# Designed miniproteins, single chains, continued (5): the designs that were tried, part 92

Each design is a single chain, and the fold is of that chain. pLDDT is the mean over its residues in the fold that is shown.

## One batch from the design tools (miniprotein)

Design m19390
Fold by ESMFold2-Fast:
Structure m19390 (fold): chain A 100 residues (1-100)
Amino acid sequence: MNTLEEILKLMEEAEKAYQEGNYDKAIELFRKALEGAEKVLGKDSPLVALAYYNLGRIYKKKGDKEKALEYFKRAIEVFKANDPDSPLLKELEKEIKELE
């Protein structure tokens, strides 16, 4: 978690866990990636936004609407600050409207 390479590896392992239906492992790994991205790249990094987005996706799959909304809103805040033209920003805006 102290290098960009370690953060990217955690995100890849987390996505694999998500695809395998192991949501608890995916959450653990994305949280580790989020912490690493905040420490190495800063809280406004695109990787921080991507980690929030993926945490929101997993909580949505688990049926935790409140946590999904919280993480999607955090992802939007970071994307608006760093990449306002991101295609993911439009997806996040749709996800939030669908969950509200």
Scores: mean pLDDT 83

Design m19391
Fold by ESMFold2-Fast:
Structure m19391 (fold): chain A 80 residues (1-80)
Amino acid sequence: SLEERIERYERAVEQLKKVYEKNKDKFTPEQKEELDAILKRIEELVQKAREATGDEAVSILREITDAMTEAVKLLKKIDE
């Protein structure tokens, strides 16, 4: 269901935040600003998804997936 998908993204965001906080000292100021902006965008999109219906909700879920991919990519660069 849409509700279950939104809850899954909320859990994924919390997991990303935990990984970020654990490795926060490894990021440059610029990387922190970029990741903080992406995480804020994801949280805003999750809220919009809860208010949306039909095709609009599907579009927002796609944007969340894209933003999550960007966040994960940035986190992986720090482990290199």
Scores: mean pLDDT 81

Design m19392
Fold by ESMFold2-Fast:
Structure m19392 (fold): chain A 69 residues (1-69)
Amino acid sequence: SELAIAYNNLGVAYKSLGKLKEAVEAYKEALRLDPSHEEARNNLVALLKAVPAVPEEERDKLIQELEAL
């Protein structure tokens, strides 16, 4: 999906600007549109592990759900 690719690219752009919460939301939207989008999944997992952009309990749940994809 072009939209999934666009949201992944948006997440990368937000991350480069230090807008980590917005980056997480963009990567999640890419995965909502295409759950098999490996690049968005890998980018989101790496971001969640490196920087706590969300509450710890929510972060751990998201990582578990993403690693199950």
Scores: mean pLDDT 77

Design m19394
Fold by ESMFold2-Fast:
Structure m19394 (fold): chain A 82 residues (1-82)
Amino acid sequence: ELPQEVIDLLQQARAALEAGDIERALELLDKAIELLKKLVEEDPNNSKYRQILGLVEGARVYAEEGDIELALELLDKALALA
């Protein structure tokens, strides 16, 4: 299962995106991505961790570009897998 710390960061990032606090959302997503990269490195055969990492990295790109709707969609997909 995904560590609670990562789930908490993703939920906080989602709330920040909903509030329009993009700088805070990007900071939280960067923290989540670093933890997810470590999880993928420690368990490279875990397809769930790789899928969540890809979705969160995509959400960060869209959030930085200002496409909040797509960022939230990808983040919701990541949380559904967690």
Scores: mean pLDDT 89

Design m19395
Fold by ESMFold2-Fast:
Structure m19395 (fold): chain A 64 residues (1-64)
Amino acid sequence: DESEKRREEVEALVQRLGGPLSSAVVEYERLKEAIEKARELGLEFTPEELKRFEEAKKEAEKNK
């Protein structure tokens, strides 16, 4: 099942994002792609996952 495979991929990326914020900044581009793919498949993110993504985005923008 492609949806199942994509879910596992998203979960793996979210786990990496759950580490130090510096790691989240490095993973920002991958997480962005994963979120776009998940939205295409109709998968939902938790509020915690969305909050962590926004934190990574802000830090990535500050370091550019």
Scores: mean pLDDT 66

Design m19396
Fold by ESMFold2-Fast:
Structure m19396 (fold): chain A 67 residues (1-67)
Amino acid sequence: MSPEEIAKELGVSPQQAGRALEVAKAGLKAGLSEEETVALILANVPGLTEEQARLVVEYAKEELKKE
């Protein structure tokens, strides 16, 4: 999904969605757990809820499966 599609789904800005997705992909590639990656997103993207961060992790996993 594009950052614009994720932003619309979560009700956040495209810039917040894009940043959260990049942080999620970086965390997962570094071998962090889902819980650690959610915490990393929340620390780096102000205004996201834990539920929104979990959805971003699922989108990041979907993109990484295509790589």
Scores: mean pLDDT 80

Design m19397
Fold by ESMFold2-Fast:
Structure m19397 (fold): chain A 74 residues (1-74)
Amino acid sequence: SYQDYGRKAREAAEAGDYETAIEYLDKAIELMEKENAHPAIIAQAYLDKAELYEKLGKLEEAEKARRKAREILN
């Protein structure tokens, strides 16, 4: 389930493995989209992904993720 991948992403992030956390969030987002999850949930996953990109110093990727979240909510 996307909730299972979301949990794995959180656990990886807590361990400092931000790249693995992003991979799990990508899997969660893919499942959320296939299952037509609420837009607010999908947008939150993109915002979580943006925060992880910032921790990695990937500022352009972080901004792209934030824009995607804004697009979903508008």
Scores: mean pLDDT 89

Design m19398
Fold by ESMFold2-Fast:
Structure m19398 (fold): chain A 67 residues (1-67)
Amino acid sequence: SALAEKISRRLEEEVGVKLSEEEVETLIDMVRNRGWTKEQVAEILHFSFGVSKSKAEKAAEIIVEAV
């Protein structure tokens, strides 16, 4: 989606985190349809994607605010 593409580019440019559009769409679905919090998104980014805690928190904020 256009939203996932914009978030993916923003994450790379502002945080240095590379996520595919498909990975971003999955995170958008988790927030919109499964009620995931910013803290839960940051946890997945840190533990599943290997993003540092500080970058995961910033990336999660961008995702949740855009949704």
Scores: mean pLDDT 86

Design m19399
Fold by ESMFold2-Fast:
Structure m19399 (fold): chain A 60 residues (1-60)
Amino acid sequence: MSKEVEDLLMRAALTHSPEVARLLAELAKRVSDEEAVKLIEEALTLSDEEAKRLVEEALK
């Protein structure tokens, strides 16, 4: 996992619920670093509920 992904996950933990932060961390393990950056940046602009849906769709 790149430092950029780690920094984005830290920001998610500060701005979103612990559940969303955990889901994004799981997502980051299952996709490329480039995809993780894009998906986490998108999730940071969304509500907790919308971010959860984004992760669920990406993990299918």
Scores: mean pLDDT 82

Design m19400
Fold by ESMFold2-Fast:
Structure m19400 (fold): chain A 92 residues (1-92)
Amino acid sequence: MDETIHKLRVLAILLDVELEVEKKFKLTPEQRKLLEEFSKKAFKILTDPSLSKEEKIKEIEKITKELEKSSTPEQQEVLRYYEKLVIEEIER
């Protein structure tokens, strides 16, 4: 499969994860913007052909910690749930 098909598959996965987070938390505009930032960073990691599954998981965990530093406790719960769902998709 070409690189374009892989990128489209990753976009579909990240959209499904965002929908699951919205179902659970009924996101505020600020939380939606935070997830959009996380999704953009996750897309770059998940589409990087130089990274193994283990390396992708570590990079996702690193982004979560960086975003948590400037986040409220409620935003941190949203970020951790998003992280959990993304890691579960990497491990499939």
Scores: mean pLDDT 82

Design m19401
Fold by ESMFold2-Fast:
Structure m19401 (fold): chain A 119 residues (1-119)
Amino acid sequence: MITITESGGGTVKEGGSVTLTSTLSGDLSLVAEVGWYRQKEGEPLEHVASIDLFTGEVSYAPEVAGRATISVDRAASTSYLNLNNLKVEDTAVYYGYAVALSVPPAVFYGEGTTLTVVA
């Protein structure tokens, strides 16, 4: 079983920046991808960023492209999401995720960290 713990949320001014962290524990031997989803109030869960751990390929949602950077520290089993030029619409609960290449493939999420962006 994989456990994910997120941190780094809080209340931030519009135009500011934040770094969210996602730390993984458990059996990480089959983890192929890590990334971030977010859930805005009254909206569906949306993808924010991902990194393929085999290729190093990164992907960003259009809404955060040019403002987001995802990175990993493999020794610490930690993923970082840096968001710059924050907008009020970035207000959401942010969830770190991990994809394990089990049969079937499994996706694990943490309990989330809340980011509130104020004007």
Scores: mean pLDDT 86

Design m19402
Fold by ESMFold2-Fast:
Structure m19402 (fold): chain A 79 residues (1-79)
Amino acid sequence: MSAEEVAERLERMARLAREEAERARAEGREETARLLEELAERLEELARKVREGELSAEEALERARELFREVGERLRAAA
């Protein structure tokens, strides 16, 4: 997978996180929405690092999965 393809995938994940944040806000869960927005921002940063060659495609995807796991646990704790 090319750096461009991985960056695109990370940007897509960030978009999904923002959509979930909007849904959380509609439910009145502001803290959950904030955590999801933070996730989206960090995924976008990771996409930029891949484009700059700072991270390999494979490493970036692994870091993204770890971020999802981390934020998922924080979301459960905040509920």
Scores: mean pLDDT 82

Design m19403
Fold by ESMFold2-Fast:
Structure m19403 (fold): chain A 78 residues (1-78)
Amino acid sequence: SQSQQLSQQIEQAHQQFQQAVQAGDVQSALQALDQMKQYMLQLVDASDAPEDVKAQMRASIDADYDAQVAQVRAQAAA
């Protein structure tokens, strides 16, 4: 199913993110976070949830992404 494919892609992107963080590769870590966000938003769009619930899910994904990007950049500056 589309949801299974997207879940697998999110898992792969998460693994890439973890590897990039361990290697100190900021650019690859940010690319992996962007990829995860894109797949998560597609997963929300593919769900049968009401539109108000989808809007809340998208807002949470955006907030989590922004926080993780800020953390990666802050740790790279240290």
Scores: mean pLDDT 87

Design m19404
Fold by ESMFold2-Fast:
Structure m19404 (fold): chain A 79 residues (1-79)
Amino acid sequence: SVNVQKAQIYEQWAQDFLDAGDLSLAASYYETAGKYYEKAGDYDKAAEYYRQASKLYRQVGDEDKAKELEEKARELEQQ
């Protein structure tokens, strides 16, 4: 699936930015990986990466985005 391949690319970029200490870009790319896993129908992986993005958004002080992604992850875990 093209969506799975895109998710894996964004997941790798998120990890690279996390390793570089850029938490904001890491959060953004984990969120994008989650979106592509969701489009692929892989709701377990989508929820996982939305939770990872949520934790990073919370660390950088974006509480609204962190809550949004936690709620989305919980919703997907019920499917």
Scores: mean pLDDT 89

Design m19405
Fold by ESMFold2-Fast:
Structure m19405 (fold): chain A 62 residues (1-62)
Amino acid sequence: SLELLRRILRKEVPLDLAKELIALVEAGNYEEAKRLLEERLGRTFPNNEELLRFIENVKKVL
């Protein structure tokens, strides 16, 4: 199941985008991270807590 999740996230979130999102979140720029996710992946995040959980999952499977 972990390998399958890793394959799905790698398809949904290109490595360049993953690195940019991590950098934005580390800088505290949550609004730009949410904008980039909406623009590139069509995903919206209603609050910063859900954004942070998503980014932590991305970090775990990279």
Scores: mean pLDDT 77

Design m19406
Fold by ESMFold2-Fast:
Structure m19406 (fold): chain A 88 residues (1-88)
Amino acid sequence: LQKEVDEGLARIMAGVGKLLASKKDYKEAGELYERAAELATGKERGELLANAAEAYAKAGDLERAREYAEKAAEAGATEEAAEVLAKL
């Protein structure tokens, strides 16, 4: 049950993060992707960490972008992480 609740919350947070990113509110999008990643596991967690890294990079927060790209790679999102790191 906690896993189902966590997955549901992660999905909602990721959706709002995507909406904020589409409006170019990248810092807030990154913060929501971070929170979603805390509730997710496996490949989904890696993808959310990579989304946070990309959002922070677009917001100009290169330190957070690098930090979350490295975490995304550790979670298995290596290609997505490499793409973000290449832009830094």
Scores: mean pLDDT 83

Design m19408
Fold by ESMFold2-Fast:
Structure m19408 (fold): chain A 74 residues (1-74)
Amino acid sequence: SAEEELRTREEIGRLFAEAVLAIHAGDFERAERLLEEAMRLLRERDGVPEEELEERRRKLIEKALASELSDYLL
């Protein structure tokens, strides 16, 4: 079970990293799918409340978009 938990955490981290990369690439459809998958895994594994998951997702998107906009406006 500990091995499965660690692998799930690694997968969630990978999904978030790929989602940020997708946002930076302007692939918002892919980013949305990756974030959805990560949020579902977090909900299933840790029982994280939906409200907290949505807040985390929103903040991550905002930070990634702010970085992308900086690169666009330079």
Scores: mean pLDDT 74

Design m19409
Fold by ESMFold2-Fast:
Structure m19409 (fold): chain A 102 residues (1-102)
Amino acid sequence: AEKLAEARKIVEEAIAKMRAAAEAGDVDGVAEAGLEGLRKLLKLAPELTLKFIGLILDLIGDYLDAKAAIARGVPAAEAAAALAAKAEELLREALALIEEVL
């Protein structure tokens, strides 16, 4: 119960930080907030390490796609918003995995 409440708080705080970074057009800030959220969640459930490595690699891929989109002329705010949406899905998937083991 206590660890699950902590996991939910980590996800809520990470999503809030990612949304704030996205509103600023800060793709790097979105990725940093998402990765920090996943790192904190992994500390609560180290038995999920391999599954979390997959989620971290997915977020890194999405971040690289966002940077490539900006290089092709997509507005930074649009790319940051798209990355934040994908990162939110990954954080919610991480939370669902933790809820199954706690």
Scores: mean pLDDT 88

Design m19410
Fold by ESMFold2-Fast:
Structure m19410 (fold): chain A 80 residues (1-80)
Amino acid sequence: SKEEQLEKLKKEARELVFEEAEQTLEIMKIYVDIHAKKAEGIELSEEEKEEVEKKLKELQEKIEELKKKFEEVVEEIKKL
């Protein structure tokens, strides 16, 4: 039914919001770790810097994909 479809889409939208929040928290944790190492006088190697940059890019791309999926689910709700 239309009501069952709406409840499913609402659940999917909420799950996407939580997944986006989790990816954002992972990025924040990485930034804290980098700044903590700098505060301790520990310099990251060039390889470690590249791996961190790659990981941050992957997390940002995931957030962008989740945001797009969220917008698509909201558009499906609007069509009901």
Scores: mean pLDDT 88

Design m19411
Fold by ESMFold2-Fast:
Structure m19411 (fold): chain A 98 residues (1-98)
Amino acid sequence: AEALLEEGKKAFKAGDYERAAELYERAIAEAEAVDPNSLLLGEALLNLGKAYFELGDYEKAIEYYERAIEISGGDSFDEGVLRVAAATNLAVAKRKLE
């Protein structure tokens, strides 16, 4: 899952948001199979939401940001950082639909 997440980040940096989304979806599937509440899964969900946002699919971006928030409900610092990032991006995506 981590290797797919890194390749997805490279595609995102290159502006290839469709490829980034595909790689992040594969990273999510592998991460869910290992630990359905992992930080890796949360990061992959956040990054997939960002890819859909760049593609103009704000409804899908919202869906994935909400999933990232849901699984980052723990009390660790890293979960808190992920939750804040997902919540901030969620607010921006919701504004695009109004």
Scores: mean pLDDT 82

Design m19412
Fold by ESMFold2-Fast:
Structure m19412 (fold): chain A 84 residues (1-84)
Amino acid sequence: EPAEKVRELLDRAAEVARKAGQESLANHLRRTGDLVAELLEQGKYDEAIELLKATLDYARQAGAPDEVIKLLEEALKVVEEAKR
């Protein structure tokens, strides 16, 4: 299910950020994963997409590792494909 997949991807991204010493980013990513999953469970795909795009911008500004950016891009793709 898309909600479970997004939680998994954001949890993985948070762990990568934590290993890189970016604890604030890691905490933000975990919270975002939960919020996006809740939106998806409610069928609010556009809101989930907007939140993921905002999170991707935040991660880029925070200097997140490339792996974090790729995991967020994968999460965005999962939501966009699920909207169909």
Scores: mean pLDDT 87

Design m19413
Fold by ESMFold2-Fast:
Structure m19413 (fold): chain A 57 residues (1-57)
Amino acid sequence: GQLVRAVAPVPDTGPETLALLPGELAEVLEEVDDEHWLVRNAAGREGLVPKSYLEPV
C-alpha cells in the first residue's frame, strides 16, 4: 500500500487505534472512512489513524 509519515504524535486512544511518533513511517492498508486509515507500522502492528496526522511519502 501507500507509504505515509506521521506529521504529529498520534496517541493510543483505544484498542483499534495505533500510536505513532512524529516522523514514523507506516503503510496504508485500507481507507476505512473519510477521516481514518488502517495502517501498519514497521513493527507489523495495525490500527486506525486519523488521516490528518499522515502525509504521503
Scores: mean pLDDT 83

Design m19414
Fold by ESMFold2-Fast:
Structure m19414 (fold): chain A 96 residues (1-96)
Amino acid sequence: DITIGVAEIAEALGNLLASKGYYKEAGKMYERAAELYEEAGNLEEAGEMYEKAGEYYAKAGDPEAAKYYERAAELYEKAGNLEKAKAAREKAKEAA
């Protein structure tokens, strides 16, 4: 699936940017990867990418960071992973 392949590239770029301290740019790449995984129906991977986007947007001082954790929780619930969904909601409360 080409969509998943592009998502993996966006995730890899996010990892690279995060390792260099470019937190805002890393957040954008993880958000892009999340959108692509969601389009492909890979809901748990999409949730993981939104969670990473929230993490790095929070490190960058973005006041919108909480919404990415909330989005991750919704995707984890749809994927049937209630434990990850609960953890993501707690992170959303802390980021707000």
Scores: mean pLDDT 87

Design m19415
Fold by ESMFold2-Fast:
Structure m19415 (fold): chain A 72 residues (1-72)
Amino acid sequence: KKEEAQEYTRKGALLLGQGRYEEAIKEFEKALELDPNLLTAHLGLGAALDKLGRTEEAEKYYAKARELDPDL
């Protein structure tokens, strides 16, 4: 549900801020399972992956986020 996706995204953002990058990734992944087009979760996943040095994976999520934001 939308509220559950937002809750996972919020938890992921909190964990990302705490430097708990692998846990943040898991929460953002759960958010995307519920809402595959959730821009904030794609950006959060990219940021967490980038912090772990998984730059190629991060770039894929940033690209998807850019597709979801057509500069409307």
Scores: mean pLDDT 81

Design m19416
Fold by ESMFold2-Fast:
Structure m19416 (fold): chain A 66 residues (1-66)
Amino acid sequence: PYTDEEIEALVEEIKRLMKEIKELKEKDPNSERLKELGARLDELLNRLNRGDPQRTLELLTQGYMV
């Protein structure tokens, strides 16, 4: 199991990556880097879901519905 500190560190990394993806999408929606960042986000979300599925759902709800 993950510690609360490890979960928060992973959440902060995911939030930073989501922000970078949104900013890059506005600047260059056809950027090849968006595919790379998207794959990295999927991997981090899968990792978080293994440790804290409730926190993962919260991030997905806030990140994709806002």
Scores: mean pLDDT 76

Design m19417
Fold by ESMFold2-Fast:
Structure m19417 (fold): chain A 95 residues (1-95)
Amino acid sequence: MEKKLKELAELVEKIGKKAVEIAREAGEEELAEEIEELTKKAVEALLKGDIETALEYLEKMRDLVEELAKRSEREIDLAVLSVALAVAISVLKSL
């Protein structure tokens, strides 16, 4: 179980970094900061084994990534990140 939570935390950190990069490229600095903070909170919750809190933050991250997709020419990249977050959420719910 701890190994899977660490792997999910690493995946979430990578997703968050990509989303923040795309948000900054799009001039969406406020969204970038919100995604960065939610990413940190989700990763910390995962590392603590707080599945319920991690799920809440991951769902909020997905909402922001989907909002960013409407404002960015990198909609396909962001759609892939949204799907990756959905997979992470699904895996967490199965634990």
Scores: mean pLDDT 85

Design m19418
Fold by ESMFold2-Fast:
Structure m19418 (fold): chain A 57 residues (1-57)
Amino acid sequence: MVEETVRRTSEELGLSEEETERFIAAGLKLAQSTPLPEEVLIRLVEREIREYAESLR
């Protein structure tokens, strides 16, 4: 779920394959370390990617 959300959101925002893979790794690590429900974690990861894309691109 996290990996799928990261890949889909990154592609929609025009991020590179490299950036997408980096966010996938970060999202999976966060999922393992965070006690938040998966739905909440997915929304937080999506928001992080969107903010990153806006700030960097």
Scores: mean pLDDT 74

Design m19419
Fold by ESMFold2-Fast:
Structure m19419 (fold): chain A 66 residues (1-66)
Amino acid sequence: SIEEKLKKLEELREEALKEGREDVATTLEQAIERAKELVKKGDLEGAERVLEAAIALYETVKKAEA
């Protein structure tokens, strides 16, 4: 659900900040804000896609450091 993905991204943003990845944290924060704006406008599919793209970005960053 959108709520679960928003919660997940907020957790990942906090984790990125704790790890000193301010650029990643900023990107995740922007994605969260955009998704919330899309939900407010009634674009639930757009919100879902924005959240999925942000999660995929974080997974890519973590894989590159593994």
Scores: mean pLDDT 81

Design m19420
Fold by ESMFold2-Fast:
Formats: structure tokens, sequence, C-alpha cells
Structure m19420 (fold): chain A 55 residues (1-55)
């Protein structure tokens, strides 16, 4: 589901999702993300992790 991972990364970069929504999406997609970064609003780091998982 590369397309879903890229869509999630885009939503994170655009700050259209809450930290809880981003964490849940990554969990559903089976991607390990930095939960602390997501909770702090470091969406660039989270987006990079989601994009890396899509490759």
Amino acid sequence: DKEKLLAAAKAAKEKKASPEEVIRLAEILGVEIDKEAAEKGDYEKVAEQLEAAAK
C-alpha cells in the first residue's frame, strides 16, 4: 500500500491530521514511527518515516 503511505505522509506534512490519527494510521499500515516526534508535532520526521516505508 505505497499509495496509502504516501497519502499519510502528505497529510502529516500538511498538518491535516492530529498526532493520534497519524500514530493510528502508521499502526494500521504496519509502519514503525517515532511516536514522541508525532506527539510533539514534528510531522516532517513522521512524514519521512512513512515515505521511507513506501519505498
Scores: mean pLDDT 72

Design m19421
Fold by ESMFold2-Fast:
Structure m19421 (fold): chain A 66 residues (1-66)
Amino acid sequence: MTAEQLTLKGAKYLADGKYDEAIELFRKALEIDPDNAVAHSVLGLAYEKQGKTEEADAYRAKAAAL
């Protein structure tokens, strides 16, 4: 599975409220493509949905820097 395919699958889990499964898929996407701005952005969104604001802000900052 490509980084893009993993981020799309993760986004579906995120929409279903399965935040932990979404985060797992986004992290796998970053293992394939560490500079994937989309993966950083959606990982930030997933952490925000869990109330983990520090992690959310960190991933959003990384996405903006790419």
Scores: mean pLDDT 81

Design m19422
Fold by ESMFold2-Fast:
Structure m19422 (fold): chain A 88 residues (1-88)
Amino acid sequence: AEEDREALRRASELFRKAAEYAKQGNVDEAVKYAREALDVLSRVPELAGPLMIAAVIGLKLAQKGDYEGAAETFEWVAREAERIADEL
């Protein structure tokens, strides 16, 4: 459905922002955008289950100071969300 595509694409955009802030070591902004993206993904759980798990791992990495790991994880989630949206 269009709503599912929109949700996945919006989440992708938010995770890309989270990754950018994580690379800068800006944990507050990275966590803010990642949590907003998770809220969006929670509306399409059948499609987004693995993405939500990965995003939670990214959040934990950011909170522990592993900014590189957090950024890589959020970038992966963003790419996968776009891929799933394109297949709908």
Scores: mean pLDDT 87

Design m19423
Fold by ESMFold2-Fast:
Structure m19423 (fold): chain A 66 residues (1-66)
Amino acid sequence: GKITITTTSSGSIFLADGSILPPGGTLEFPAEKTTVRQQGDLIVVRDAKGRLLAFAGASGVTVTTT
């Protein structure tokens, strides 16, 4: 399965390498090796070891699982 995170017109995704995915961008992760949790006002993406992969403001993204 896949986890897809899509930025809204006002959102951005911040990657652990310091890069930023601007509004309208989409990022996909393998659902089997990735966890996505809401922590307060943030959506936080971690790998199977719990290491940070990406984060975004919860109001600025949609998260879907397929």
Scores: mean pLDDT 81

Design m19424
Fold by ESMFold2-Fast:
Structure m19424 (fold): chain A 85 residues (1-85)
Amino acid sequence: MLEKAIELLEKAIEAAEKGDLTKAAAYASEAGELAVAALEAAGDEELAKKVRELTNKALGKLVEGDKEGAIEYLKKMKELVEEAL
């Protein structure tokens, strides 16, 4: 689950860098849901909360058209999920 979330986050970052904010949002949303579900199942409620907050912030930036801000939050999400592997 977490490995799949990392793959989706990499795709979200790539899509955002290319200016495809709709694809970036789709990948980011799926990655966030997978990561949160896996962390909650593992009992890591605090890390799940942080991933949920970063997912919402990234999606908010994508809706605003702030590609650079979205990429920063997506990279932070990837770092947290990688720490949980």
Scores: mean pLDDT 85

Design m19425
Fold by ESMFold2-Fast:
Structure m19425 (fold): chain A 96 residues (1-96)
Amino acid sequence: LTEEQKIEVELAVVEIALAVDLVAHRNTQGPAREELIAATREALDAVSEAIENPTPENFKKAAEALRKYAEVARQSGDEETANIAERAAKIVEELA
């Protein structure tokens, strides 16, 4: 795979994971449900934009949105999702 194809695959994996999380959060109940849905959607939108327009600025925005999602997940008591989101943010940040 070319470096460009590797980047596209890594971003696609993150995008799929966020889409799965969004569906899961919509189908659960909890005090942070609305915040989790909003943060997941923001991260998904930012990652999708980085895939369509791969610029250093868009990778940084995607990493920021993923870190925000991680913070909201941790505040909701979901440390596992928070750790996964932080790892995804690091992957995206390294692509900038």
Scores: mean pLDDT 79

